Designed miniproteins, single chains, continued (4). Designs and how they scored, part 71

Each design is a single chain, and the fold is of that chain. pLDDT is the mean over its residues in the fold that is shown.

## One batch from the design tools (miniprotein)

Design m14608
Fold by ESMFold2-Fast:
Structure m14608 (fold): chain A 104 residues (1-104)
Amino acid sequence: GMKIKIKATITAGNHTVKIEGVMTKEQAAEELGRALSMFATKILSAVLKTSKREEKLYNLTPQELAERLVELAIEDGRVDATAVGEKVDGSTVNIKIKVEAEEV
């Protein structure tokens, strides 16, 4: 698979998770998806912004959101996203995500 240098930050309330390193696109999406899954079991809505576009996504898994975030970061250099996730108890959480990626 294609190797990328990734830098990602996920913030939900007082919790922050950082992902940084050189890995395949597939590994980056998997690590980001696992990190998102710590905050939410389902993504109800997400707004993804780059320098070139804005996307709105609904009713996706953490892994599906992670895959799209990594794709956009590779294509556009950086994506900033806000998401509303659903927790196991049915409550909602607001998640902020920043992803930067470049091919190596």
Scores: mean pLDDT 90

Design m14609
Fold by ESMFold2-Fast:
Structure m14609 (fold): chain A 95 residues (1-95)
Amino acid sequence: MSQEVFDLDVEVALAIIELAVTKIAFEREKSKPNPDKNTLEEIKKAVEDVLKRFEELLERARSLPPSPQVEEIIRTLEKGIEDAKKILEEIDKAL
C-alpha cells in the first residue's frame, strides 16, 4: 500500500465514524416524545458535511491507480454516500 492510499484509508475511516456518531445522535433525538427541531437541523448539517467529505474522498480515490485496496475504498465510500442520503431523507421526514 502506498502512503497516499494509507492516508486516504484513514480519512475514510474517520468519515465513517463521524457518520455513525451523527446517526446515533439522530436516532436518540428521533426516539424522544417531542424531538427538538433545532437539534434535528444541526444533525442534518452534520450529515450534509459528512456527505460532502465522502464525495470529495471518492473523487480522490477514483484519481488513484487501480488496486484491490482502492476498489474496496471506493465501494466503502459509495455505501457511505448512500447511507448518508438515507439518513438525510429520514431527518427531513422528522422536521
Scores: mean pLDDT 87

Design m14610
Fold by ESMFold2-Fast:
Structure m14610 (fold): chain A 67 residues (1-67)
Amino acid sequence: SLLQQMVDGVLFAVRRGDRERALAGLDYLKQVAPEEFKPLIDRARAALEAGDVEGAIQTLEELKKKL
């Protein structure tokens, strides 16, 4: 799905240490994703802002499984 491809793009940016691209991707994902996924998107963003790269990856993988 398009949403899964978008999550993959964010995961790629996170794994490469591209924080700016990852945060921009999460902001766009939040605009287009169904409301029910907003808490997971917000959690991934909070993890990235805290420098918790592993937590962000785990949350994004969880989001991808629910899409």
Scores: mean pLDDT 86

Design m14611
Fold by ESMFold2-Fast:
Structure m14611 (fold): chain A 61 residues (1-61)
Amino acid sequence: SAAEEEALARIKEVVRWMFETGDWRAGSARILALAEELGLSDEETKRLYLRALEEVEAELA
């Protein structure tokens, strides 16, 4: 869905920032805050986070 694509894109921005800075603690906190702002469940957040990690790792390979 468009909402899921937007959520994934915003989570990917945070994940890219985490890879660039190495600040995984601050990045994790930002993802949780973003999930609350977007109304994502814990399971949706975990699923989108894992997908974002895979996609960002592929981009940086």
Scores: mean pLDDT 85

Design m14612
Fold by ESMFold2-Fast:
Formats: C-alpha cells, sequence, structure tokens
Structure m14612 (fold): chain A 72 residues (1-72)
C-alpha cells in the first residue's frame, strides 16, 4: 500500500539521520581534543557538511510524515 511504502521510506531516512548524528558526535569529540588550527578547521567543515545533510534528510522525513498523516 501507499502507507506501507511511505512507512518504509521513513524508516530508511530515520536510519540515515541516526547514522549522521553519530558521525557528528564522533567528529565533535575529535574537535574537542584537537589543538591544531588547520585540523580544527577541517573537522568544523566536515561537521557543517554533515549538519547540512542531516537538515535535508529531516526535511524529507517531515514531508513524508505529513503525507503519511494525510493517509490517517
Amino acid sequence: SEADEIHSQMLRLIGEILRIIGEIFDLEQQLKKEKDPEKRAELEQQIAELEAKRSKLMAELDALSAKYDALK
């Protein structure tokens, strides 16, 4: 059904979002220990790129959630 298809897509997106959250956490822990300004800038850039990806996936999840809710 359309509801089952949307539900499956939502679960996939949730899994991807959780993975990105974990990657951001690991990079933030590395950044906390890093004292080299060049390496810190590289870590901050990687975190920013992952946060952008997370925001995009969360927006996609919100859109699917709204569509799922419209199905009751």
Scores: mean pLDDT 89

Design m14613
Fold by ESMFold2-Fast:
Structure m14613 (fold): chain A 65 residues (1-65)
Amino acid sequence: SEAEELLEKALSLASGETKEQIEKAIEALRKGDKESALKYLEEAAALSTNDEVRELLGEAAKLLS
Protein backbone atom coordinates (compact mmCIF):
# COMPACT_ATOMS: atom_id res chain seq x y z
CA SER A 1 0.00 0.00 0.00
CA GLU A 2 1.04 3.65 -0.33
CA ALA A 3 1.11 4.01 3.46
CA GLU A 4 3.35 0.95 3.80
CA GLU A 5 5.74 2.34 1.13
CA LEU A 6 6.04 5.63 3.06
CA LEU A 7 6.67 3.73 6.30
CA GLU A 8 9.39 1.55 4.69
CA LYS A 9 11.15 4.76 3.57
CA ALA A 10 10.82 6.26 7.08
CA LEU A 11 12.18 2.99 8.52
CA SER A 12 15.32 3.28 6.32
CA LEU A 13 16.03 6.76 7.80
CA ALA A 14 15.10 6.03 11.44
CA SER A 15 17.04 4.41 14.28
CA GLY A 16 16.53 3.30 17.87
CA GLU A 17 13.13 3.62 19.52
CA THR A 18 11.65 5.57 16.56
CA LYS A 19 12.56 2.66 14.24
CA GLU A 20 10.97 0.15 16.65
CA GLN A 21 7.67 2.08 16.65
CA ILE A 22 7.66 2.28 12.83
CA GLU A 23 8.27 -1.51 12.62
CA LYS A 24 5.28 -2.06 14.96
CA ALA A 25 3.14 0.23 12.78
CA ILE A 26 4.01 -1.75 9.62
CA GLU A 27 3.20 -5.04 11.40
CA ALA A 28 -0.16 -3.65 12.61
CA LEU A 29 -1.01 -2.52 9.05
CA ARG A 30 -0.21 -5.99 7.67
CA LYS A 31 -2.67 -7.42 10.22
CA GLY A 32 -5.34 -4.87 9.19
CA ASP A 33 -5.16 -3.11 12.58
CA LYS A 34 -5.25 0.55 11.51
CA GLU A 35 -6.00 1.76 15.06
CA SER A 36 -2.79 0.24 16.48
CA ALA A 37 -0.84 1.40 13.41
CA LEU A 38 -1.93 5.02 13.98
CA LYS A 39 -0.98 4.78 17.68
CA TYR A 40 2.52 3.53 16.80
CA LEU A 41 2.91 6.26 14.14
CA GLU A 42 1.96 8.98 16.67
CA GLU A 43 4.55 7.61 19.11
CA ALA A 44 7.24 7.41 16.39
CA ALA A 45 6.54 11.01 15.33
CA ALA A 46 6.77 12.19 18.96
CA LEU A 47 10.16 10.44 19.36
CA SER A 48 11.63 11.58 16.03
CA THR A 49 13.90 14.63 15.67
CA ASN A 50 14.30 14.02 11.91
CA ASP A 51 12.09 16.28 9.75
CA GLU A 52 11.97 13.85 6.79
CA VAL A 53 10.94 10.93 9.04
CA ARG A 54 8.20 13.06 10.69
CA GLU A 55 6.92 14.15 7.23
CA LEU A 56 6.77 10.54 5.96
CA LEU A 57 4.99 9.40 9.15
CA GLY A 58 2.49 12.28 8.84
CA GLU A 59 1.68 11.41 5.21
CA ALA A 60 1.21 7.73 6.12
CA ALA A 61 -1.13 8.68 8.99
CA LYS A 62 -3.23 10.85 6.62
CA LEU A 63 -3.63 7.88 4.22
CA LEU A 64 -4.83 5.72 7.15
CA SER A 65 -7.31 8.29 8.52
Scores: mean pLDDT 85

Design m14614
Fold by ESMFold2-Fast:
Formats: C-alpha cells, sequence, structure tokens
Structure m14614 (fold): chain A 108 residues (1-108)
C-alpha cells in the first residue's frame, strides 16, 4: 500500500538524520549549535519530502521529489560542514538513503 511505502521511506529518513547527527557530533564535539541547526534543517526537509511524496500522482513524480530533496540535503551539508572528510561521509550517508528510498518507490 502507499501508506506502507511512505512509512518505510519515513523510517529511512529518520535513520539518515540520526547517522548525520552522530557523524557531526563526533567531528565537531565543541559545536552543539551546528548539530542543532542541521537537525532542524534536515527535519524540515524530511517533513517537506514526506508531504510531497504523499501528494505525488506517479512513481516518476515521487522520484523527482526524492532527487530534489537529495540536492537540498547535499547543499545543507556543504553550507554548514566545511571539513572535506566529514562532508564526504555525510554525502555518502545521503546517497545511501537516496538509493534505499528509490528502491522502495520502484518496488511499490
Amino acid sequence: SKEAMLAQIDAVLQEMIEKIVKIVEEAYPNDPALVMTLRFQLFALRQDLMKALAAAKSPEEARAHVLKARESAKYLVKRFVKDPETQKKLIEVIDEATAKILAIIDAY
């Protein structure tokens, strides 16, 4: 069902955000403001994406929303995280979550 698909995607997004937060906390232990900013921005992005996916009329439209959200998430990482190695790790987490979400959409 569409409800089950959306629940699976929401779970992947939650796991992605927690992985990102953990990596940032470990890389920047003296910058709690950075962690809080990223958590709020990624939570807002998750809410916007879930709303867009619920309204999507086709798998093609759903994939377009996911790819747009991926670019937004990468932009947030590049804007707030300046260390190249940490930035690379965060982009890898985003790409892994994107692949999982696209696979869920394709299986539905």
Scores: mean pLDDT 91

Design m14615
Fold by ESMFold2-Fast:
Structure m14615 (fold): chain A 60 residues (1-60)
Amino acid sequence: GSPEIRELLERETELTMEAIKLSVDVLYNPSEEKRKELEEKQEEINRLAAELQAALEAQR
């Protein structure tokens, strides 16, 4: 596999873990600030997923 695809997968995994932890925090201690941070992380994860799909397509 390409190092580019590996890097994207690693970043997506890290952000997903952070988003899960933040989701738990929001459930127990809800705040507008944490909710916005969670939304931003979800958007970044979606962006990385799109980049990963494009990188995989380029490898065909």
Scores: mean pLDDT 80

Design m14616
Fold by ESMFold2-Fast:
Structure m14616 (fold): chain A 68 residues (1-68)
Amino acid sequence: MSMEEILEEVRRRLEEIAASEDDLEALQKRMQEVVDETIEKYKLSEEEVEKLERVAVEIYLARAAALA
């Protein structure tokens, strides 16, 4: 699986989680579980982890703003 395919799949999963969770603490925990699982599963490099974390931060901030 390419890094672009991994990022697309993770983005989709994180957006689904964000849409179903209105508690920011629970959202952060659930999103971090997906990120950690992805890093472990694909043995991501430091650079790839940075790209993955940027996607997670983007989705979290968008949801946090929507709930404010």
Scores: mean pLDDT 84

Design m14617
Fold by ESMFold2-Fast:
Structure m14617 (fold): chain A 55 residues (1-55)
Amino acid sequence: EKIETVRPLKEVKDFLKGAFGIDVSNWSNEEIAKLIEEKLGLEAKVEGDKVTLTS
């Protein structure tokens, strides 16, 4: 079963900085999605100002 969660991109960037010490403020949406997939093992899709996470 796949669970999808949508979060604001700003909150996801703040979480990555706080949890992993990685400042992604200057990263592309694709680089941020790849980091989430590598660090959390979640499928990530970044569209505009939102991130969809699939576990």
Scores: mean pLDDT 80

Design m14618
Fold by ESMFold2-Fast:
Structure m14618 (fold): chain A 66 residues (1-66)
Amino acid sequence: KKKLDEEIERKAKETYEKYLKQGASPEVAKIAALNEAARIYREKGDFEKAQEYYDKAVELAKKLRG
């Protein structure tokens, strides 16, 4: 539902900004934001969206390492 997606987007953005403020790179901050979105979707029972965001975080992390 629209309200849930807006709440998750806001929390993901807060996580991204928090990591940038702590000196993380934009890529690391983006991985953290994607993981936070995946965590909240899982808590809300949207396992398909949770997996989608988790997979995006994993692929970005792999790209940074290799």
Scores: mean pLDDT 81

Design m14619
Fold by ESMFold2-Fast:
Structure m14619 (fold): chain A 92 residues (1-92)
Amino acid sequence: SAEIRATARALLERMARTRPEALRSFARTFAHASDAEIAELSDELVDRVIETLQTLIKSGFGLDDLIGLLGIPEDDAELRALLSRLYSLLLS
């Protein structure tokens, strides 16, 4: 899905700029990504992150659980909006 990939990429690119340590922690733990892969944000890594999020949602993770897991602060309205949009797309 082009829309899912575009939304996931936008989320990850914003995390790389604003929350790089949170992105690294998540991607290393759940997507088995290296620091080099995270710096590149390849389509393969984006797809792996999407698969990881789909697996977590299927396992019972809600939006608030994913916000906590990704380390998204309450004051980052744009990251919260991007994750909320991605979450809704992954449920459909």
Scores: mean pLDDT 86

Design m14620
Fold by ESMFold2-Fast:
Structure m14620 (fold): chain A 60 residues (1-60)
Amino acid sequence: MTTFTLKFKSKEEAEKFAAILKELDPNVEVTVNGNTVTIKSNLSVEKLIGLILRAIGDML
C-alpha cells in the first residue's frame, strides 16, 4: 500500500484535487483535512505519482 500526503494553498484547492483524483480512479482512498489531502492506494509508487500529476494538470 502506498500513502502520499499533499498540502494545498486552500481547502478549496484540496477538495477540487480530491474530486478529480477520485474521478480518475474511484478505488483510491482520499481523505481531505483542511488544505491537506491524504491518498492511500494499492497502486505502485510510479502509478500513483502519475495519477497525482494528472489530477494536478486537470486543475490547471
Scores: mean pLDDT 82

Design m14621
Fold by ESMFold2-Fast:
Order: sequence, then structure tokens, then C-alpha cells
Structure m14621 (fold): chain A 75 residues (1-75)
Amino acid sequence: EDSKRARELIAEALIKGLPEEEKQKELEELLKKSEETLEEIKKLDEELERRAEEIIAEGRDMKEIAEEIAKKILE
């Protein structure tokens, strides 16, 4: 479940900012090990950017954006 773990780490980073050193290393290791994990992260990054732009255009704040994106990632 490398893609699920990567999503959890990304969601946590969006909510809390920089992840803890151990979690950063875990994410880096998953990126090196799994082409599938890298593909998931790339897809999420593009989708996150698009979604953030949409919410900003609607006049919502960055905390709401981060929380909504994190919820969508964890789905």
C-alpha cells in the first residue's frame, strides 16, 4: 500500500506543513522504490494545484483549501 502511505504523508504535509524527518525519509524511500507511488504523487500534485486554484478563485482561504484537498487525497 505504498500509494496509500504516500497519500497520507502528502495530506499530513498539507495540513501541518513540513512533515517530521522520519516521515520525509519514508516518503523519499517510497518514491525511490515504487514507480506506482511516483505516478500517484504526480497525479495528486497536478490535481492539487488545479483544485487549489479553483478554491482560491472562489475566495476561500488556504486552510480550507488544504483541508479539502487532504480529505480528497485520503478518499
Scores: mean pLDDT 59

Design m14622
Fold by ESMFold2-Fast:
Structure m14622 (fold): chain A 95 residues (1-95)
Amino acid sequence: MEEVQRLVEELRRALEKGDYDEARRLLGEIISTGDKEGELEAARLVAEEAKKGDEEAQVIAAGIYLSSVGGRDEETVKVLEPVFDEGLEALEKAV
């Protein structure tokens, strides 16, 4: 519990700084723990930044939605659904 909470706090700081390489690393660590509450909170943080129009956060949100680990969880899908279309457009621009 404490380790996952620490990772979520570090993810929030990385997103606030625009450090998307660190954010992707921390997201991977959170998903690797198998903690559903931590994964859901991470998805909420990414969705919040994506809603602000940040293209990198939108790409990360689309990645979580499509992942076999995060994207199939009902609550994670509900959090990311509003920004999924923007995430797909951001992915097309990044190519």
Scores: mean pLDDT 69

Design m14623
Fold by ESMFold2-Fast:
Structure m14623 (fold): chain A 56 residues (1-56)
Amino acid sequence: SKQMQIAILQARILALQVEVDLLREKRPDDPEAQQRAATLEQEIAALQKQIQELEA
């Protein structure tokens, strides 16, 4: 169902947000870690867009 797919995507977003927060908090002066966090933030945005399309 759409609701189940949305719930799974939301759980994935939450896990990625935790990873982003850890990278930004624990390695703020590491350019590679900050680049990784930026890439994960792009993945989060794509998943959020997918949720919006499922809710349409």
Scores: mean pLDDT 88

Design m14624
Fold by ESMFold2-Fast:
Structure m14624 (fold): chain A 104 residues (1-104)
Amino acid sequence: AERRRALAAELLEAAERAVRLLEEAARASTPEVGAQLRAMAEAVREAARAAAEAILAGEGTAQAAEGLRGLREGAEALLAHSTPELREGAVEALERAIEAVRAA
């Protein structure tokens, strides 16, 4: 259905926005925190790809939504001392990704 393709596209767009903000935060962080933020960005990309595949296949997405929620909580914690713009932007982007998965 076109709706599933639109939701998968919205999910991937939101996830890539979150990844860009996490990578920006990593560049401004200490090497240790930067490595954790880059690992988080990779986890977000991987989870979003799996969720998009599930949406396109018409499969259940509850587990994918829960996985992304865990990543959102982890990202918020890692970004606790980043700028409000980076933290709020990344959290909002991840929340949009979760909404797209839940709408499928």
Scores: mean pLDDT 87

Design m14625
Fold by ESMFold2-Fast:
Structure m14625 (fold): chain A 63 residues (1-63)
Amino acid sequence: MGEELVKRLIEAEKRGDVARLEEILVEIKNSKYKEAIKKQIERALKEGKLSVDVADKALEALK
């Protein structure tokens, strides 16, 4: 489910793990759950759990 990918993205950003962050962005780009992932990214951004920069990269990966 898309929720797991967004949770992994949040944890990678908290750790400052750039390599892991890039891996998760590739998984998001290739995901079947694009609509669910988009909603979860937008929610995490509103809650301050993701930076604007990381959220923007993830949303671009979904296009």
Scores: mean pLDDT 80

Design m14626
Fold by ESMFold2-Fast:
Structure m14626 (fold): chain A 65 residues (1-65)
Amino acid sequence: MLKEAEDRAVRAYIELAELDPSLEPEARALMNEAGRRAHAGDEEEATRVLEETARWLEEQARKAA
């Protein structure tokens, strides 16, 4: 569901921003793109983008820790 994907991405974004602030602009751009798609009515696509974004953020955070 979109809400679950959003919550996961937000948590991963916060953790990565604390561990590696240099990646925040890239993470923010990805999350903004997902939000744009959700606003445009592409909720299913937005959910997929958010899940992929969360996975990327989680991998980067794991490497930074």
Scores: mean pLDDT 77

Design m14627
Fold by ESMFold2-Fast:
Structure m14627 (fold): chain A 59 residues (1-59)
Amino acid sequence: AELEEAARRLKAAHEEAGVDISLERARELIERIREANERLKTQTPEEVGLALAAELAAA
């Protein structure tokens, strides 16, 4: 419920900015943010940022 609501808001914000993304893509972005937040409990922001950047580059 929360994930789907956040994904819809992210998609709507992109549409208002003139960028069309799918709801599926918005869900992926929110899920990556959630994973980064979980990692921040045990890792530094720098370590999480580097790992996330590598994952985004691989997509």
Scores: mean pLDDT 71

Design m14628
Fold by ESMFold2-Fast:
Structure m14628 (fold): chain A 60 residues (1-60)
Amino acid sequence: KLKEKMKAEFDKLQTEEEKREFIYSLYRLGYSLDEIAEIAGVSKETVENIIKEYEEKRKK
């Protein structure tokens, strides 16, 4: 299943920065916050904060 494959790819990431970039890329691909939270094993609030930080960086 695609979601299981995404979890496996996330588990291969070794740095916090790579994990955050992966979360943002899932958002850009159209994944819901709930699905991203499940894939990354974090809270929905954490996903929202990461997305907000990346969007703010792009605006500057």
Scores: mean pLDDT 77

Design m14629
Fold by ESMFold2-Fast:
Structure m14629 (fold): chain A 72 residues (1-72)
Amino acid sequence: GPDLVLSGSAAGAVAAAALARVGAGDEKIREVGQRLHELGTETVTGRQLIEIAEEVGGPEAGEAVRELVAKI
């Protein structure tokens, strides 16, 4: 759920999988990675990851992250 805490690498993997599902290219995946790096934290919440994916890849990307995070 949104309260799930992920390592930066796990958050990056989930975001890449979600963006791939919605047909986003490597450019968008790289942009999410940059946004995660800018947070400066060791961990990322599911909520933060959903928000970043929605900002970069649109509402479908945020929804895909929400679905993936719900399965963890």
Scores: mean pLDDT 78

Design m14630
Fold by ESMFold2-Fast:
Structure m14630 (fold): chain A 117 residues (1-117)
Amino acid sequence: MEEKIQKALEYIEKGDYDKALELILELAEESPEVKYLLNTLFRAHTFLGGKPLDLYTIKPEDLTEEEIELIKLSLKALLDEEARKKLEELGELVRQNASDEELRKKLEELKELLEKL
């Protein structure tokens, strides 16, 4: 799992978004937990007024810089136990239809944590 996540991150850094998304789909199919955590960040993005992101319908050519950063953030979170906990907390807030302010704060906490990695 970790090796595939690192490889996906390397493809993103190279601009090989096609290969990155293929590995991300494989990871999601192999692990329901990975699928859940990725979808949690995508749902949070949508709740904050972003374009809806679907792991199975996402196309490399349609990705904005913000969406690429969100995917990168998601992959980094999968590699860190504390970041995974922040994703679970974010998922619970999304399930509870929390306010935009609460979602933004949790997402910023996750971003700050991952900047230290």
Scores: mean pLDDT 75

Design m14631
Fold by ESMFold2-Fast:
Structure m14631 (fold): chain A 59 residues (1-59)
Amino acid sequence: MEERARELLARAEAAAARLTAAGEGETAQALLDAVREAVAAGDLEAAEALVRAAEDAAA
């Protein structure tokens, strides 16, 4: 479980870095905060959905 949470956070940070580079720093911060909260709550399914949304937005 902790490995999966760290993997999701790493993916979220990578997507957030791309969004920030594209000038979407506020969106990047909001997505990182949301993923972090989901992970803290133990809701890895919600965290995964948020990471997918961040990756889609960064594409």
Scores: mean pLDDT 80

Design m14633
Fold by ESMFold2-Fast:
Structure m14633 (fold): chain A 100 residues (1-100)
Amino acid sequence: EEEEIAAEAVRFADAWLAGLERAETKPLSDEEIERLIERYKAFIEKNLPKVKIPAVQERVKKLIEEADKTDNLEERYRLYRRAALIVSAAIFFEWIREKQ
């Protein structure tokens, strides 16, 4: 059910994230990381309200809480990136589900 769709969205996001991480062969500057965090944060703020599955909303909020509690910039970047990818995947799977 909804928990299965949430799990599928997370698996899809994790596979997408693994692809992005393989492309990152050079460390990003702190300025680049901060800029990317703000972009992911803006995406989440715009798109999280569109997510209908409560389990996805809860997972994303947990990742944001962890990101906001960490003083490690790279960890904050990883958490926000993962949260944004989960939101994106959830919207995509909800859209497909409505067509089938």
Scores: mean pLDDT 79

Design m14634
Fold by ESMFold2-Fast:
Structure m14634 (fold): chain A 83 residues (1-83)
Amino acid sequence: GLEEAKEYIEKAKEYLEKGKYKEAAEYALKALKEVLKATEDKELILRLIGAIIRAIGLMLDGKYKEAAEYAIEVAEEAIKELE
């Protein structure tokens, strides 16, 4: 849930600082999926699904840094809304 999401965000940030953008994007995507599991808010669920699709699309285009930064931002905002 939210604890796992926070741990994945911290891992994603560590990989971004190290220039390991693919790993950063993979952990940021895991964070979004854990936030999605933690909520029953329909509007937030739709927003998170959209964010997951966008992050995957960026990763498929090789835009791993952009995917990681975007997914981290959405996950952090969603966690603040749930707390």
Scores: mean pLDDT 89

Design m14635
Fold by ESMFold2-Fast:
Structure m14635 (fold): chain A 77 residues (1-77)
Amino acid sequence: MKEEADKHYKEGIEALKQGNYEQAAKHFERAAELYEKSGDLEKAAEFYRMAGIAYQKAGNLEKAKEFVERAEKLRAA
């Protein structure tokens, strides 16, 4: 699980560097899901926040709000 999450993080950063914000957001979302499933809620919250920022840059404001709120709920728990 951690190796798969790290792969998605690296792919997300690469997509971000290329301006492919929606692809970056999807990779960060997948990394967040893998960390959440493994019980690493702090890293999951960080990656959900990164997905939210990437969706905002992609112009998908609805998903941006959803993932930022999800990140805040995980950090409050």
Scores: mean pLDDT 84

Design m14636
Fold by ESMFold2-Fast:
Structure m14636 (fold): chain A 60 residues (1-60)
Amino acid sequence: MSVEELEREIENLKELIEEYKKLLEANPDLPDEVKKAAEEKIADLEKRKEELEKKLKELQ
C-alpha cells in the first residue's frame, strides 16, 4: 500500500471511531447492551487503525 492510501484508510477509521466515542460520551446512560456493542466496535476499529499506523510509520 502507498503512504497516501494508508493515510486515507487511517483517517476513515478515525472518523468512525470518533462517531462511536461521541455516541458513548453524549449518552452515558445508554443501555448496557448498546454501550457494550459500541465499545466492541471501537476496539475493533482501534486495532485496525493501530495496525495501519504502524505500517505507515514503517513506510515513512
Scores: mean pLDDT 80

Design m14637
Fold by ESMFold2-Fast:
Structure m14637 (fold): chain A 56 residues (1-56)
Amino acid sequence: SSARKRAEEYYNKGLEYFKKGKYDEAIELYTQALRLDPDHEEARQNLNKAQKEKNL
């Protein structure tokens, strides 16, 4: 679906911010991905990782 494709775009942007150590931006983007596709397991897993990294 269109929403699923947009979720993938948000997820991929989140990955780029995560790679740069920009965890707040990654969290926001993964959250938008999950809003559009709540079953996006990779976005949920990486959201949890970004939250843990931010708290280190």
Scores: mean pLDDT 88

Design m14638
Fold by ESMFold2-Fast:
Structure m14638 (fold): chain A 57 residues (1-57)
Amino acid sequence: KIAEAQQKVASASKEELEEAAKKLGVSVSTIREILSKSSVDLSEEEKELLLKAAEIL
């Protein structure tokens, strides 16, 4: 699940990431920081944010 979310969000365009960030109330840089980590290094909060971003995309 989390690996699929990472792949989906990493494949998103700049415009798609901007829309997802706006809907989640975070910055695009926050999403990019989460994507820079391996799935095993993500906190539960980071995993939740990544899954929500993937659902928006």
Scores: mean pLDDT 78

Design m14639
Fold by ESMFold2-Fast:
Structure m14639 (fold): chain A 75 residues (1-75)
Amino acid sequence: MKDILAKSYLVQAKKLLEEGNYEEAIRTAELAVEIAKDNPKLQAEAYRVIAQAYEKLGDNETAEKYRKKAEELEK
């Protein structure tokens, strides 16, 4: 079931974000987005992780783009 795999990647991405591994958090969250292509709620959560990681890296412009992507998926 793709949702279980996508959730697993999302949990890993959040852990990487908490550990300060921002670049790995972004890559892992991007995998969650790709797997969860038919699950907008899970994609939105993954986009929020990507946005937080970019903000921590100082890329506020890219962080804002990913926040907007998450908002668009929330209806």
Scores: mean pLDDT 83

Design m14640
Fold by ESMFold2-Fast:
Structure m14640 (fold): chain A 86 residues (1-86)
Amino acid sequence: MTVVLTLEGFSPEEIIGWALRAIGYGLEGAEVKVEIKGDTLTITLRNVSEAQKQELLDDAAALESEGAEVTIEQSGDTLTITIKKP
């Protein structure tokens, strides 16, 4: 499956952390694309396992508990997670 993560309002340090995490998923076999446009980081992951998907959903839920706005959308084999920090 494909997971698209859109992160908005994150600090440069947090963006670097997410980019390193994306590289980690790439080392585990995912196909990774990272795009930065203004204050928005978009990470596209292909060949994501169910375990990796659940980890990303758990991370999104943790950020939502910290006050982030989280939107989750699924269309076919693509899961889109949008996280906006307050």
Scores: mean pLDDT 83

Design m14641
Fold by ESMFold2-Fast:
Structure m14641 (fold): chain A 81 residues (1-81)
Amino acid sequence: NGEVQLVTQAQAQLDALKARADALGPSAAVTAALNNAQAALDNFTTIAGQNVDTSTLLQAKNNLDAALADAKAAIDAQEAA
Protein backbone atom coordinates (compact mmCIF):
# COMPACT_ATOMS: atom_id res chain seq x y z
CA ASN A 1 0.00 0.00 0.00
CA GLY A 2 1.08 3.60 -0.61
CA GLU A 3 0.62 4.34 3.10
CA VAL A 4 3.18 1.62 4.01
CA GLN A 5 5.71 3.24 1.65
CA LEU A 6 5.08 6.70 3.16
CA VAL A 7 5.51 5.32 6.71
CA THR A 8 8.71 3.50 5.65
CA GLN A 9 10.13 6.68 4.06
CA ALA A 10 9.23 8.83 7.09
CA GLN A 11 10.77 6.27 9.49
CA ALA A 12 13.98 6.28 7.40
CA GLN A 13 14.08 10.11 7.54
CA LEU A 14 13.55 10.10 11.31
CA ASP A 15 16.21 7.38 11.79
CA ALA A 16 18.70 9.47 9.77
CA LEU A 17 17.93 12.54 11.91
CA LYS A 18 18.39 10.49 15.11
CA ALA A 19 21.77 9.24 13.83
CA ARG A 20 22.86 12.83 13.12
CA ALA A 21 21.69 13.91 16.60
CA ASP A 22 23.60 11.03 18.26
CA ALA A 23 26.82 12.31 16.62
CA LEU A 24 26.28 15.82 18.07
CA GLY A 25 25.87 14.91 21.75
CA PRO A 26 22.98 15.99 24.01
CA SER A 27 20.74 18.97 23.15
CA ALA A 28 17.37 19.61 24.83
CA ALA A 29 16.02 21.38 21.71
CA VAL A 30 17.06 18.50 19.40
CA THR A 31 15.63 15.90 21.82
CA ALA A 32 12.29 17.75 22.00
CA ALA A 33 12.09 18.12 18.20
CA LEU A 34 12.91 14.41 17.65
CA ASN A 35 10.30 13.40 20.26
CA ASN A 36 7.71 15.55 18.45
CA ALA A 37 8.67 13.98 15.10
CA GLN A 38 8.37 10.46 16.59
CA ALA A 39 4.92 11.32 18.01
CA ALA A 40 3.81 12.70 14.62
CA LEU A 41 5.08 9.55 12.85
CA ASP A 42 3.29 7.30 15.38
CA ASN A 43 0.08 9.30 14.84
CA PHE A 44 0.41 9.14 11.03
CA THR A 45 1.11 5.37 11.19
CA THR A 46 -2.04 4.86 13.30
CA ILE A 47 -4.19 7.01 10.98
CA ALA A 48 -2.76 5.38 7.82
CA GLY A 49 -3.79 1.99 9.25
CA GLN A 50 -7.41 3.18 9.70
CA ASN A 51 -10.23 3.60 7.18
CA VAL A 52 -10.21 7.43 7.19
CA ASP A 53 -11.02 10.09 4.61
CA THR A 54 -8.27 11.61 2.44
CA SER A 55 -8.38 15.00 4.22
CA THR A 56 -7.67 13.37 7.62
CA LEU A 57 -4.76 11.40 6.14
CA LEU A 58 -3.36 14.54 4.43
CA GLN A 59 -3.60 16.54 7.67
CA ALA A 60 -1.68 13.84 9.57
CA LYS A 61 0.94 13.72 6.77
CA ASN A 62 1.30 17.53 6.80
CA ASN A 63 1.77 17.45 10.60
CA LEU A 64 4.42 14.71 10.21
CA ASP A 65 6.25 16.65 7.46
CA ALA A 66 6.26 19.80 9.63
CA ALA A 67 7.60 17.88 12.67
CA LEU A 68 10.37 16.26 10.56
CA ALA A 69 11.30 19.69 9.15
CA ASP A 70 11.45 21.13 12.69
CA ALA A 71 13.71 18.25 13.81
CA LYS A 72 16.01 18.79 10.81
CA ALA A 73 16.17 22.54 11.55
CA ALA A 74 17.08 21.89 15.21
CA ILE A 75 19.85 19.45 14.19
CA ASP A 76 21.13 21.83 11.47
CA ALA A 77 21.31 24.63 14.09
CA GLN A 78 23.17 22.38 16.57
CA GLU A 79 25.66 21.29 13.83
CA ALA A 80 26.29 24.98 12.98
CA ALA A 81 27.03 25.85 16.63
Scores: mean pLDDT 84

Design m14642
Fold by ESMFold2-Fast:
Structure m14642 (fold): chain A 88 residues (1-88)
Amino acid sequence: ALSKEEIAKITREAGEAAAEGVELLRREGGSAEEIARIAELAKKAIDAAQAGDGEKAKEYAKKVKEEVERARAAIEARRAAEAARAAA
């Protein structure tokens, strides 16, 4: 069973990671499908935490972070390449 502190932590971390990822994708031209995927994973993490399924909650929270970092890395690499060409 998850403690109230663990539920709050998972909810906060998954929500914050998803919010940052969604904002990045909206700003940098991510697709509605990418945004929806991050939101769905965050919802699954929070739902699992509320249900007391600590392993599923941690798994989905990790997937939120991984999806956000993949999106961030791809966007930043593309922007860096575009900026380097524009500055040359």
Scores: mean pLDDT 80

